# Designs tried in a protein design run: designed miniproteins, single chains, continued (5). Part 3

Each design is a single chain, and the fold is of that chain. pLDDT is the mean over its residues in the fold that is shown.

## One batch from the design tools (miniprotein)

Design m16075
Fold by ESMFold2-Fast:
Structure m16075 (fold): chain A 56 residues (1-56)
Amino acid sequence: DEVVELEIKAEFLELVASSSLHLVPKATPEVAAELRAAAEEARRAAEELRRRAEEL
């Protein structure tokens, strides 16, 4: 099921974003900025995948 596959991939990206943000308090300011940017990108990608699943 293509819909289920897209939803699983979206959930994985959301977990990646959450893990990145969890490390922010332990990181240097430079690394923290990079982690936040990566988390935002992952969340946007997850949202796009969920939107594609809705269209199927």
Scores: mean pLDDT 82

Design m16076
Fold by ESMFold2-Fast:
Structure m16076 (fold): chain A 66 residues (1-66)
Amino acid sequence: MSPEEIAKVGLIVYEDLLKKGYSKEEATKIALRVASLAATDPEKAIEFAKEHGVSEESLKKIEEVL
């Protein structure tokens, strides 16, 4: 997975969580963890994002990047 694709996944998570009312700090921590997982284990990245409240629409966008 390219650095650009990893960054895109993180941004999708960050923006979705901010829209849901998460703090900038919380959204950043979750987004960075999802991005890190996406680099090594895309399936676990999706599962983690889903567990941490990322919307189905944003999950689909992440799957399209992965």
Scores: mean pLDDT 83

Design m16077
Fold by ESMFold2-Fast:
Structure m16077 (fold): chain A 65 residues (1-65)
Amino acid sequence: MEELRRLVREYAAASRAGDIERAEELLRQLVEGGYPEETVARLLAEELGIPEEEALRMVRAARAA
């Protein structure tokens, strides 16, 4: 849980800094880390201030890539 929260925070920081390549790599680590996609989506939604449905779509898109 703590590692997941740290990755979510680092993803948000990379996104805010405009480091798109780093943000995409961190998102892949989040979806490949064995965490439930619904849990990842909820934490991303909270950190980014977006709806959980939008965060869930991001997680699923990253898994499909």
Scores: mean pLDDT 80

Design m16078
Fold by ESMFold2-Fast:
Structure m16078 (fold): chain A 57 residues (1-57)
Amino acid sequence: SHLQQGQQHQAQADAAEAAGDTESALRHYGQAARHYFLAGNWDQADALLARAAALDA
């Protein structure tokens, strides 16, 4: 499901961010947000896009 794929990508993004791998974290946050949007979890998608923007600033 899109919800499960969003959760998987968010977990990978969180791990990459903790490891200092900003490029990987940004890619996975983007994928997680896309899957949350498709699942109808728009607030979660928006939150992850905001987090990615802050990380890339």
Scores: mean pLDDT 86

Design m16080
Fold by ESMFold2-Fast:
Structure m16080 (fold): chain A 62 residues (1-62)
Amino acid sequence: SDEELEELARKYGLSVESVRTLAELIRNKELSDDFLVDLLVREGRLSREEAEELLRKLKEIA
């Protein structure tokens, strides 16, 4: 799990702490998928496609 989070952080240019926080938000269902994708595009400087792919992968881990 930690190794997978580190790999995702490296691939998408994010901190491990940010990826861990996102996984927790997904697990707890605190925010909508659309909101998380928009946040990753706006703050994470990811494309919409990259944000959607990251969110899908995090759902498999969380």
Scores: mean pLDDT 79

Design m16081
Fold by ESMFold2-Fast:
Structure m16081 (fold): chain A 64 residues (1-64)
Amino acid sequence: KREEIEALVKKYDELVQKASELRNEILKNRDKDPEKAKELTSKYNEIQKEIDKIVKEIRELREA
């Protein structure tokens, strides 16, 4: 449904924003708090996987 695609696009935009914020925090903590930077990097990688999944779902819905 069109509404499902629009919801996924909105979620994609939110995740991209979160990924940008996490990247900034990783850079700030890299030298000063390596353990915090490692935790943030793990969260960043999880968000990137969610973004990839959403892109795949949008593609599948458009082709269905």
Scores: mean pLDDT 81

Design m16082
Fold by ESMFold2-Fast:
Structure m16082 (fold): chain A 64 residues (1-64)
Amino acid sequence: STADEYAEMARKMAERNGKSEEEIEALSKQARYGGINYEVARKKREEGLSDEEVEELRKELLEG
């Protein structure tokens, strides 16, 4: 998913910059949430989803 791609990119970037393992995990998690929010916003715009449908989609994308 796009969220997983953002998380992976953030992890690799943080590793390249010599960040700590804890910081890498935090940045990766933050990027994943950013990716999920982007996907949700895009779908709302393209499909005209209601606020309730947006919340349901966000929950689906957060389920691992």
Scores: mean pLDDT 78

Design m16083
Fold by ESMFold2-Fast:
Structure m16083 (fold): chain A 66 residues (1-66)
Amino acid sequence: EKARQYYREGLRLLAEGKYDEAVEAFQKAIELDPNLGEAYQALALAYRAMGKEQQADEYWEKASKN
């Protein structure tokens, strides 16, 4: 469904090094499905790749609770 589509688009963008667009796609996935743990993990990885360690840690914590 749409949440999974945004998640997969985010993974594509992440692989291309388009971290800001990847973050937006993963955020849309979570907006549609707040229980999509994979999207929180992907957001954490994207923020870490951008050097935003505090935001990465926040999303890792959310992923572990999902």
Scores: mean pLDDT 83

Design m16084
Fold by ESMFold2-Fast:
Structure m16084 (fold): chain A 57 residues (1-57)
Amino acid sequence: ADLEEALAELERLARDPRGGVSAAAGMAVQDARAGKMSGDEAARAVELLREALRRGE
């Protein structure tokens, strides 16, 4: 996915208090904005955070 699309999803996860992953999503947003991850890496972070939510982490 495009970095901008993944970043938008990470920002949504960071703002969703129900998710329980908001802190981790916020860190991923900061790393993406600092140029520390590619669009593919950001998209992978989205999938990992969604999987963590599904598992109750």
Scores: mean pLDDT 76

Design m16085
Fold by ESMFold2-Fast:
Structure m16085 (fold): chain A 109 residues (1-109)
Amino acid sequence: MIKLKPNSVLVLGLPADMTDEEAREAVSRFLQALADAAQKGLTYEEVVEKFRKLAEEYGMAFAETIGDRDAALAAVEAKLGPLRAYVVVESDENGNLTRVEVRGLRLPA
């Protein structure tokens, strides 16, 4: 089971010039990495490192904050410019995963 820092916010931003197919693949890979991390019980540091590496591989931007979603979004936008889509992963006060949100992208059924 994945253990994050209390009230952590992780944001993955996808650039506007990415195609719909590339964006869907990148988001799917990110969600798979999150599920795999949860299954393996990876540490917060291992999860963040995996997400940063995945973002670099797909030309995306990754940011982490504690309790400040807007700051995390602003950080990825500062790096990439306008975003096509983004993924937000949030934890509660105990570091338990509470939210995974995908915006700007319709995933196929």
Scores: mean pLDDT 78

Design m16087
Fold by ESMFold2-Fast:
Structure m16087 (fold): chain A 67 residues (1-67)
Amino acid sequence: EERERIEATTLAAKGVTPAQARLGAAFYTGDREELEKALEEAQKEGIVFEGPREAWDAAYDAARAWR
């Protein structure tokens, strides 16, 4: 469990995690409902954000890194 979280964090730095991919896609579409779903799914998978802004910033940074 802890190992998978660490790997997910490492992959997120490369913009590769599925949760980050979902957040980036939802942000790209501009659909608030999709963004809220992606945030809930990320939290259920063990990714904890203090708020939507921090999750949004993380998704944006991941999208930039994927180029």
Scores: mean pLDDT 58

Design m16088
Fold by ESMFold2-Fast:
Structure m16088 (fold): chain A 62 residues (1-62)
Amino acid sequence: GVPKEYVERALEAERKKGRALTREDFEELAKELGLSTEKVRKAYLEHEIEEGVKLLKEAVLK
């Protein structure tokens, strides 16, 4: 797995841009973090899925 810090970096980049990250954004992050672009993308997508599930659960429980 990738440390949560890498996911946090991706989320910060998304916030700064105000849009979903592109392939180029992930390439930049991977280069900065010394990881493969694919690993950074997978970690980000897994986090987004988990976050979406949490939001759905919150809506259903209310």
Scores: mean pLDDT 69

Design m16089
Fold by ESMFold2-Fast:
Structure m16089 (fold): chain A 85 residues (1-85)
Amino acid sequence: SDEEQAKAAEEARDYLEAGGKALLDEGSSDADKLRQVAKMLRDSAKQAEQAAKQSSPLTGQELLKAAEILRAYAEEAEAKAKALE
């Protein structure tokens, strides 16, 4: 059902959020690595936004939330990279 698909997307979002945070933490002492992480997180956000357009409304909303979280971590990675310079 659409509800089950949305729940699966929510669980996938939680995993993506945890992964994004782990990448951010791993790069925390290297500005170039943090910029690479920011790029990867933005590319992942774009793919989630693209998938949302082809998904049911409930699943699409969860994918858009995932994209927003990934973009927030990308901005944090860039801010950390700038602070290291």
Scores: mean pLDDT 76

Design m16090
Fold by ESMFold2-Fast:
Parts: sequence; structure tokens; C-alpha cells
Structure m16090 (fold): chain A 62 residues (1-62)
Amino acid sequence: MAEEKAREIEELAVRLAKEKGVTEAATEAGRLARELLPDHRVRVFVTEEDGEVKAKVVVEAR
């Protein structure tokens, strides 16, 4: 359940990063993660390496 939402947020973050850049994507994905997973601590990382955008969402219980 939470992992599924994390994957969806990662996909959205990659899309946003390609459109608006890594910083804006991380900000928006972080807001969505807090809204969709309010009972979890969620950390969102968006990075660009060698022209490839990668996103990682870490979900911690409680």
C-alpha cells in the first residue's frame, strides 16, 4: 500500500524534473507524499546523474 504510493510519487517526480527541474520536482513530490501518506515519515530524493533523472521515495512507518 504505502510502497505503491511511493512508486507513483517517484514516477511523478521524474516527470516533473524533466519539465521544471530537479528542485521544483523534489518540492512538489514532497508535498504530495505528505498529503498521500500523512501517517508515515516520507523522504523524497530527486537527482540527476549523467543526464538521467532518478527519484527515490523512502517511507518510514509512523
Scores: mean pLDDT 77

Design m16091
Fold by ESMFold2-Fast:
Structure m16091 (fold): chain A 80 residues (1-80)
Amino acid sequence: MEEVERLIEELRELAREAREAAREPDPEEARRRVLELARRAEELAKKALELAKDDPELQKKVLEAAAEFSRAAAEALEAV
């Protein structure tokens, strides 16, 4: 539980970093940064889902955090 909650917070931090990456002056570099953050978010979400495999409510929270990241990443890519 505690580890999954920490991974959820890491996913939320990656969402914030994705929005900051959109401020990169080079649009191509900004896109590369967002894609790297997306890869990290995928790895964190997979790990969190494996740890929460027997807890559907906790899995729902992980998926919500992953969706929040996906939304932030899409907004960042649209901005560049």
Scores: mean pLDDT 81

Design m16092
Fold by ESMFold2-Fast:
Structure m16092 (fold): chain A 60 residues (1-60)
Amino acid sequence: AADELSRLAHEARERVRKGEMTPEQAAAWLSARLAALGIPWRARVEVDEDGTVRVTFEPA
């Protein structure tokens, strides 16, 4: 479970970094994946001033 979340977070960060997804789109995509896995959490995706993409998982 934890390894799967880390993998999904990494994929979301790469998609946002490449401009393939906005942070909002990446958060929605991750949240949909969590729901499919039965995990009652939501994802939050933010980009820092230095361009670092951050992914956080929060209780839904």
Scores: mean pLDDT 78

Design m16093
Fold by ESMFold2-Fast:
Structure m16093 (fold): chain A 110 residues (1-110)
Amino acid sequence: LKEEAEKEKDPFKKAVLYLQLGEDYLRQGKYEEAIKWYEKAIELDPNNADAHRNLGTAYLKLGKYEEAIKHYKKAIEIDPNDKQAWYNLSLAYRKLGKLEEADKWYEKSK
Protein backbone atom coordinates (compact mmCIF):
# COMPACT_ATOMS: atom_id res chain seq x y z
CA LEU A 1 0.00 0.00 0.00
CA LYS A 2 0.93 3.69 -0.40
CA GLU A 3 1.56 4.08 3.35
CA GLU A 4 4.27 1.38 3.33
CA ALA A 5 6.02 2.93 0.32
CA GLU A 6 5.98 6.47 1.82
CA LYS A 7 7.28 5.26 5.22
CA GLU A 8 10.17 3.25 3.71
CA LYS A 9 13.56 4.97 4.15
CA ASP A 10 15.71 2.49 2.17
CA PRO A 11 15.67 3.70 -1.47
CA PHE A 12 16.03 0.16 -2.87
CA LYS A 13 13.09 -1.15 -0.79
CA LYS A 14 11.15 2.01 -1.63
CA ALA A 15 11.69 1.40 -5.37
CA VAL A 16 10.41 -2.20 -4.94
CA LEU A 17 7.30 -0.92 -3.11
CA TYR A 18 6.69 1.69 -5.85
CA LEU A 19 7.00 -1.09 -8.46
CA GLN A 20 4.43 -3.18 -6.54
CA LEU A 21 2.08 -0.18 -6.26
CA GLY A 22 2.38 0.40 -10.03
CA GLU A 23 1.59 -3.28 -10.63
CA ASP A 24 -1.49 -3.07 -8.34
CA TYR A 25 -2.83 -0.05 -10.27
CA LEU A 26 -2.04 -1.73 -13.62
CA ARG A 27 -4.05 -4.79 -12.49
CA GLN A 28 -6.98 -2.49 -11.56
CA GLY A 29 -6.91 -0.90 -15.05
CA LYS A 30 -5.75 2.43 -13.59
CA TYR A 31 -3.03 2.92 -16.18
CA GLU A 32 -2.26 6.63 -15.62
CA GLU A 33 -1.80 5.99 -11.86
CA ALA A 34 0.35 2.92 -12.63
CA ILE A 35 2.59 5.15 -14.82
CA LYS A 36 3.13 7.62 -11.93
CA TRP A 37 4.30 4.88 -9.56
CA TYR A 38 6.55 3.20 -12.17
CA GLU A 39 8.11 6.64 -12.91
CA LYS A 40 8.83 7.01 -9.17
CA ALA A 41 10.41 3.53 -9.13
CA ILE A 42 12.61 4.45 -12.14
CA GLU A 43 13.63 7.73 -10.42
CA LEU A 44 15.12 5.63 -7.58
CA ASP A 45 16.38 2.78 -9.84
CA PRO A 46 16.75 4.00 -13.48
CA ASN A 47 17.96 0.63 -14.81
CA ASN A 48 15.11 -1.49 -13.42
CA ALA A 49 14.05 -3.60 -16.44
CA ASP A 50 10.74 -4.66 -14.79
CA ALA A 51 9.76 -1.01 -14.19
CA HIS A 52 10.46 -0.08 -17.84
CA ARG A 53 8.59 -3.15 -19.18
CA ASN A 54 5.55 -2.43 -16.96
CA LEU A 55 5.65 1.29 -17.87
CA GLY A 56 5.59 0.21 -21.55
CA THR A 57 2.58 -2.02 -20.83
CA ALA A 58 0.69 0.84 -19.10
CA TYR A 59 1.32 3.10 -22.12
CA LEU A 60 0.25 0.26 -24.47
CA LYS A 61 -3.05 -0.08 -22.53
CA LEU A 62 -3.62 3.69 -22.91
CA GLY A 63 -3.05 3.47 -26.71
CA LYS A 64 0.20 5.47 -26.45
CA TYR A 65 2.12 3.10 -28.70
CA GLU A 66 5.19 5.32 -29.36
CA GLU A 67 5.77 5.73 -25.57
CA ALA A 68 5.22 1.97 -25.10
CA ILE A 69 7.88 1.20 -27.77
CA LYS A 70 10.36 3.58 -26.08
CA HIS A 71 10.04 1.87 -22.68
CA TYR A 72 10.02 -1.71 -24.06
CA LYS A 73 13.25 -0.91 -25.96
CA LYS A 74 14.79 0.37 -22.70
CA ALA A 75 13.67 -2.81 -20.87
CA ILE A 76 15.29 -4.99 -23.60
CA GLU A 77 18.49 -2.87 -23.47
CA ILE A 78 18.71 -3.64 -19.72
CA ASP A 79 17.55 -7.29 -19.95
CA PRO A 80 17.79 -8.82 -23.48
CA ASN A 81 16.35 -12.13 -22.14
CA ASP A 82 12.96 -10.56 -21.26
CA LYS A 83 10.90 -12.44 -23.89
CA GLN A 84 7.69 -10.71 -22.73
CA ALA A 85 9.24 -7.28 -23.47
CA TRP A 86 10.26 -8.49 -26.98
CA TYR A 87 6.73 -9.81 -27.62
CA ASN A 88 5.06 -6.63 -26.31
CA LEU A 89 7.41 -4.45 -28.40
CA SER A 90 6.24 -6.34 -31.51
CA LEU A 91 2.58 -5.94 -30.41
CA ALA A 92 3.07 -2.16 -29.96
CA TYR A 93 4.48 -1.86 -33.51
CA ARG A 94 1.51 -3.89 -34.81
CA LYS A 95 -0.93 -1.56 -33.01
CA LEU A 96 0.86 1.38 -34.67
CA GLY A 97 0.32 -0.29 -38.11
CA LYS A 98 4.06 -0.92 -38.62
CA LEU A 99 3.62 -4.56 -39.61
CA GLU A 100 7.16 -5.14 -41.02
CA GLU A 101 8.72 -3.82 -37.79
CA ALA A 102 6.23 -5.89 -35.73
CA ASP A 103 7.21 -9.12 -37.54
CA LYS A 104 10.94 -8.34 -37.11
CA TRP A 105 10.59 -7.87 -33.33
CA TYR A 106 8.23 -10.86 -33.00
CA GLU A 107 10.91 -13.18 -34.46
CA LYS A 108 13.37 -11.93 -31.80
CA SER A 109 10.77 -12.78 -29.09
CA LYS A 110 10.78 -16.41 -30.29
Scores: mean pLDDT 84

Design m16094
Fold by ESMFold2-Fast:
Parts: sequence; C-alpha cells; structure tokens
Structure m16094 (fold): chain A 113 residues (1-113)
Amino acid sequence: MKSIAEKVLEELDRHIAAAEAAGRTDLANVLRQGKEEIQKAGDDVEKILTVLEKLADRLFEAAGDDPEAREWAAQVVLSLATVIAEEAIKRGDEETYQRALELAQRVVDRLVA
C-alpha cells in the first residue's frame, strides 16, 4: 500500500501540472516548495499536516484578492486534506482525521472571508 506521503505527493504533482497548464506560475512555485517540504517530512503525519497548513497560508497569500486564484488554492488544499482524511480513516487514526478536518475548515473560512 502507498504511504500517506506518497499519496499526498502524487496529488501535489497533479495540482502542480494543472496550475502550470492554467498559467498560474506563482501557485505552481508555491506547490513545488510544499512538495520539497513534504519529501523532507517523510511519513511523519504531524509534519505533513504542519507543511499543508503553511502551504494553505502561502497559496492564499499568492492568490491575493483574485477569486479564481483563491478557488484554485482552496481546491488544492481541500484535495490534499481529503487524501490525509481518507488514509486516517483506513488506519483508524482519529487524531490525524480531526486535524485534516480542521485544515479543511480553515480553508473554507479563508475562502469566504
């Protein structure tokens, strides 16, 4: 079975490719920095979640007040949080599941602010 880190990295690669195809170079660069940080975290789920929280902050900062860019940022982080939540459920890891839900809620709150 693939690790949580492997699944998060696969999802990040999809979002990097999509951001580049859409001409969202600043978002793609932020995602690449996040990918490097996830690779350094390995299978340390707490470090992965910390990286994703910082990634969310950086993506929304890069998006600024552009609604389309903010929606892209939200979709990316929600997708990554979903991967972690699904793996947490499969492993019976309630703490990781709750942290993934908290990350998703932070993203929703930021998008509607």
Scores: mean pLDDT 84

Design m16095
Fold by ESMFold2-Fast:
Structure m16095 (fold): chain A 59 residues (1-59)
Amino acid sequence: SEETLEKLIAKAEELAKKYGLSDQQKEELIETARKLAEAGFPLDVGEAYLEGQAIILSK
């Protein structure tokens, strides 16, 4: 849904700040958020996946 997409993008932006991601890594995380929403992932699952990706990108 559009609401899920908006929330996942907001979570991606929050995680990018939390983990000190570069602008490029932030855009990658936002694109992942869009794909998760398009695939119909539940919000909680999508948020958990995005946090895992942010941690990986921060290394």
Scores: mean pLDDT 86

Design m16096
Fold by ESMFold2-Fast:
Structure m16096 (fold): chain A 88 residues (1-88)
Amino acid sequence: DLAEEALRLVEEALELWEKDPEKAKELLEKAEKLLKELVEKGIKEEELIELLEKIYRLLLEKLGIKVEIKDGKNTSTGLPAPVITPLE
């Protein structure tokens, strides 16, 4: 399956990105060619979207891009919180 091959190439490229960015780029170019071939052969829009979503998630995880979502978010901003404690 060309879609599975494209996803595998992206995963391998992301694993290599820190170790060998030139090889990672070559693998991404191969994945792009497979994605173009899938589009040319008439991949279903919903299947293409699913594949792109998987690729996007892998990119976010491997590149260390932090995304704010409803289920888990944090910030490095200091918090001003009013605290009242009894005096000793």
Scores: mean pLDDT 66

Design m16097
Fold by ESMFold2-Fast:
Structure m16097 (fold): chain A 55 residues (1-55)
Amino acid sequence: SSGLETLVENFASMPVSEENRLYLLRQFLEKFGSKILTPEQVEEALARLRARIAA
């Protein structure tokens, strides 16, 4: 429903390894995160993806 949820869902559903999903999200956030998210939302996106991978 939020842009943050959509971002996490897009990376969580990628047809690559769990490690590569985290890597790709980190690369995306390093390049674009400051333009579309707050620093707190950047940390939250990574935390949410890690939690979904661990579940």
Scores: mean pLDDT 78

Design m16098
Fold by ESMFold2-Fast:
Structure m16098 (fold): chain A 81 residues (1-81)
Amino acid sequence: SIEEIREQLISLLPAELQAEARETFDEMLEAVKNKDEEALERAERRLLALAMRAIHLNPEKAEEIMKLLQELGKKLNEMWK
């Protein structure tokens, strides 16, 4: 589920980034609900930036983070249609 992806991805982020990541997930889900393409694009860019920062700090987590981002993208596309 998208909730499982959310919790797994957030758990891989440094503690200091987790609050911003939760807020960004909420913004993405609201954008999908409202069919707001610009808001979705902004939230996706913010989440990617947080993920890239997490990978920079912990490169060993890169594979799992990227896998979760791909699964999230798939779920968002399913919800958008």
Scores: mean pLDDT 85

Design m16099
Fold by ESMFold2-Fast:
Structure m16099 (fold): chain A 106 residues (1-106)
Amino acid sequence: SSLEKAVEEAVARAQKVIDEMKKLYDEANKLGKENPEFKKVSDEIKKAIDDMEKGLAEALASGSPEGRLRALENIVSDGEKKLKDFKKQLEEAKKTYEEIKRLNAS
């Protein structure tokens, strides 16, 4: 019961990270039409989404509930760290783009 609940909570947390990465990908991809730096960030986010979705499917195919939970917790932890790093990369890319705009306005 508690283990099943922990697995369900880990799956929900993994899906939340994937959903947030997808939103960030959409933003970076839209901006990437005007700046190659945003395209680079969007490509990295796309790979992370694909890896996380694959990892989630593989974790759920595990025959052990304990093994499944451990795999899901690792996927969530890695995903949350990558999401934080991607948010930082996108904000840094936005700052660089605004600096370039200021230079071109002179």
Scores: mean pLDDT 86

Design m16100
Fold by ESMFold2-Fast:
Structure m16100 (fold): chain A 59 residues (1-59)
Amino acid sequence: GALAVAVLPVPALNEDELALRVGERVEILREVDDTRVLVRSLATGREGIVPKSALRVVE
């Protein structure tokens, strides 16, 4: 999938969400809805849902 970096900190509020720190790199696996994506952390290998607005796609 596409590679992205977190530009905002993301708290994990629910068990299906992934906490991210600013600068953390992720792979976008699929779109969940208009505002959310399923990602995998490149650092930890963990998967979860994050808001699209917290990510910037890397070209």
Scores: mean pLDDT 83

Design m16101
Fold by ESMFold2-Fast:
Structure m16101 (fold): chain A 84 residues (1-84)
Amino acid sequence: SKLYEEALRLAEEALRLAMEALRSEDPEEARELLERARELIEEARRLLEEAIRAGELTPEQKLELEITIGVAELVYGVAKTVKL
């Protein structure tokens, strides 16, 4: 499913940006990285919901997306609390 592949890509990129924000020593850079991560998390959730409505996901793909997005959301939340 193209929706699955795109949602997974966005969730993985969001996690990368949130981790980069945790490493950043510049508060402005951390803020910009976290704003980007939030946008990507929101889009990944939207694509997940769209894929569910379209019936395009296997149970395994749905679980993998929920876990990956959930991990990105968790890291984003921690980074936001620590850096902002």
Scores: mean pLDDT 88

Design m16102
Fold by ESMFold2-Fast:
Structure m16102 (fold): chain A 57 residues (1-57)
Amino acid sequence: SMAAIQEKLEQLQRQAVRAVLAGDYATAAALLREIATYRPERAELLDAQAEKLLGQS
């Protein structure tokens, strides 16, 4: 259902934020790419953000 997809997206977004705050950029990037599979209209932006996070050293 659409409500279940929206709840999953909110959970994934919260997990991605927590991963960034923890310095776990690999997990954050993977979560952004998973969000992109549900939001193809935002895929380019999300992939760019994921690549930027993976560039952190």
Scores: mean pLDDT 83

Design m16103
Fold by ESMFold2-Fast:
Structure m16103 (fold): chain A 68 residues (1-68)
Amino acid sequence: SEAELKEYEARLAADPNDAQAWTNLAKAHLKQRDYESAIRYAQRALALDPNNLEAKAVLAKAEELMKK
């Protein structure tokens, strides 16, 4: 929901090193078909945790769908 997205954004404004919150934002934007935001947030998660398989999966899927 938009309320959950705002809570994650507020949390990340206070703690930008929360890789799980960046991954959850990326997943939410992917579901909304906002592929540019999904890519950006997944890249932030991977900058903090390069081996995060969930963030890698979101990034790959968003990049695939943006080409279509």
Scores: mean pLDDT 84

Design m16104
Fold by ESMFold2-Fast:
Structure m16104 (fold): chain A 103 residues (1-103)
Amino acid sequence: AEAPPVDIETILDALMRLLDLGPPSPETLANLVYALLRKAGVPKEEADKVADEITSLPPAEAYRRAAEIFEELAKNSPDPKIQEKLREVAERLRALAERYEAE
């Protein structure tokens, strides 16, 4: 898929709304990670590989992997507001992973 015509902040806001409604499926999460990576300038082949990895993982591991990716994007973001949103999403995804592993 091509990079979506929306900005990074819009994608992050959409993901945060999904997290408020409940845990997203690994496929939904992979699609949002793909969109963010493509907007951050990651080549299509690498973004596709990451999305495929996330869809192949159990939910807890998919959430952890996505959290790691969002933290790396936060470190490289020049916009403090986007950096803060990326860190918030990463923290929420880690909390989801911990709940899935609690039993």
Scores: mean pLDDT 79

Design m16105
Fold by ESMFold2-Fast:
Structure m16105 (fold): chain A 72 residues (1-72)
Amino acid sequence: AMADALLAEVEAAVQRAVDASGDPNFDKEFARAAKLVSDAIHEAIDAGDSATAKRIGDVFAQGYAEALARRA
């Protein structure tokens, strides 16, 4: 299903960025995740699935908060 595929893709990209929180590549992985999240949110909205768009946003926000905490 589209929702499951988009969420899995977003979760994988966000997790990669979080895992890189202490690495020189963090900014690159975070930027990559942010672009993928933006594209996925637009895809969900275009499909009329605002609930999936919200979940994608929540996954990114939570991952970003975790990455910041790990860098503190």
Scores: mean pLDDT 81

Design m16106
Fold by ESMFold2-Fast:
Structure m16106 (fold): chain A 100 residues (1-100)
Amino acid sequence: SAAEQIQQLIDEMVTILLILTAEAEANPSMPEEAKAELRALADEAVANPPKTAEEARELVERVEAIVRAHETDPAFLAGADRAFEYLRKLIAEMEELEKK
């Protein structure tokens, strides 16, 4: 069903955010306060996952804003760019499924 497909996309998005958060936590160029904010958002996404494409978009935008504000390592930023592009594709797929 469309609802089952949306749930799978949300699960994939949360998994990607957990991986990105773990990579940020392992990166010495990321400030400790930014790492704590990313971890809190990731843990909240696990406990209370987004229910809609809009909620998923808002979560991804918050995570991206923290990364962009605090990270200067070009290698990490290149990886983050690919992750955020993929997350936006998942959100677009959720939006299409919500129209059904």
Scores: mean pLDDT 85

Design m16107
Fold by ESMFold2-Fast:
Structure m16107 (fold): chain A 55 residues (1-55)
Amino acid sequence: GAPPSPTETRVLDAAMEIRKEEGPEAVTGKRVAEKAGVSQKTVSTHAKKMGLKLK
């Protein structure tokens, strides 16, 4: 497949860092969007593509 986009990498890194710092229950679309600097809709789209479960 195509290499991950810079936005996709940012979303993944933000989700992993939140999980490491605050646990998996803190990994929400809103928190990831705020940390990655993207819209919550963008996070939801990329999370679905990557198989991430977000609240």
Scores: mean pLDDT 75

Design m16108
Fold by ESMFold2-Fast:
Structure m16108 (fold): chain A 74 residues (1-74)
Amino acid sequence: MEESLLAWLTRELEKLGLSREKAERAARLVMEMLRQGASDEEIREALLKLGLSEEQAEAAVAGGRFAQMLLDSP
């Protein structure tokens, strides 16, 4: 996992009202699940269980998808 992308996603989630610890946990979970081939719905459900709102979860999935594209680029 690229720490710079994890740090970026964590900061974006903090801007949406999450504490740093919760934002880091959510960002890490998104990146791990995306690498495992999880669907957007599965990731959203996991984020909601962490206490994120639907809006925060959707933003986290979108941000994670962006980060995943950068990691998967040749």
Scores: mean pLDDT 79

Design m16109
Fold by ESMFold2-Fast:
Structure m16109 (fold): chain A 55 residues (1-55)
Amino acid sequence: SAKAERIKAAYKKGGAETLKAIKEAGDREASIRALEEMGLSREQAERAVEAAFAL
């Protein structure tokens, strides 16, 4: 999906860009799946998404 690709691209740039992209996407499941495809565990992906939505 376009949201997942945007999150993956942001992940390659850095943590701040990743959190911003996750918040802008507003899609918890798509964000978790994109991060898992980048090599994060489900638990790591869930923590990143919670951090992003708390911004």
Scores: mean pLDDT 84

Design m16110
Fold by ESMFold2-Fast:
Structure m16110 (fold): chain A 62 residues (1-62)
Amino acid sequence: LKVGDVARALKDQPAPNSRFLGLKKGDLVEVLKVVNEDFVLARSLKTGEEGYVSKSDLEVIE
């Protein structure tokens, strides 16, 4: 994953607080920032909301 990638959520992700992005399996996101080895900051293409997402729960689409 790198900045500008579009990725698909591999599973439902709850938003336990406003810092995390809530996703359903199959939702598309744009990667805005690589935060660390585990997380990216992403924007939901469905809702426009931004938040943290686990890298392991995302699949880059071509």
Scores: mean pLDDT 79

Design m16111
Fold by ESMFold2-Fast:
Structure m16111 (fold): chain A 56 residues (1-56)
Amino acid sequence: KKKESLKKKIESIERDLKDIEAGRKQVPLTPEEQAALDRYIERVKKNIEELKKKLE
């Protein structure tokens, strides 16, 4: 099983997500941009959860 590669991928995505969340606090976004970014972040979080399920 490719568990090690999958763990590294999850860690990388989680790191990118933290960077995005930190960046959004520093840049004034329009309501439309904030809504789009919120949807993107939620989608990424769901993807991380699905990837973690594959580690089982």
Scores: mean pLDDT 77

Design m16112
Fold by ESMFold2-Fast:
Structure m16112 (fold): chain A 73 residues (1-73)
Amino acid sequence: SLEEVQKEVEELLKRAQELIDKAREMGNTELAKKIQELVDEFLEELSNAKTVDEMREAIQRAKEKLDELEKEM
């Protein structure tokens, strides 16, 4: 449902912000920038999504990319 998609988006954005904050605390400004770029790309993909399935695909791609960036911490 659209409500479930909205909740997943909010959870993903919160996680991304927490990782940006942590990267900045560690002085890893490059990692913080990469996570911000991931967020910007994700929001663009969501704005272009025409169906709930396309939104879920964008969320899944963003989660996978965020998991990879978290491993750099």
Scores: mean pLDDT 88

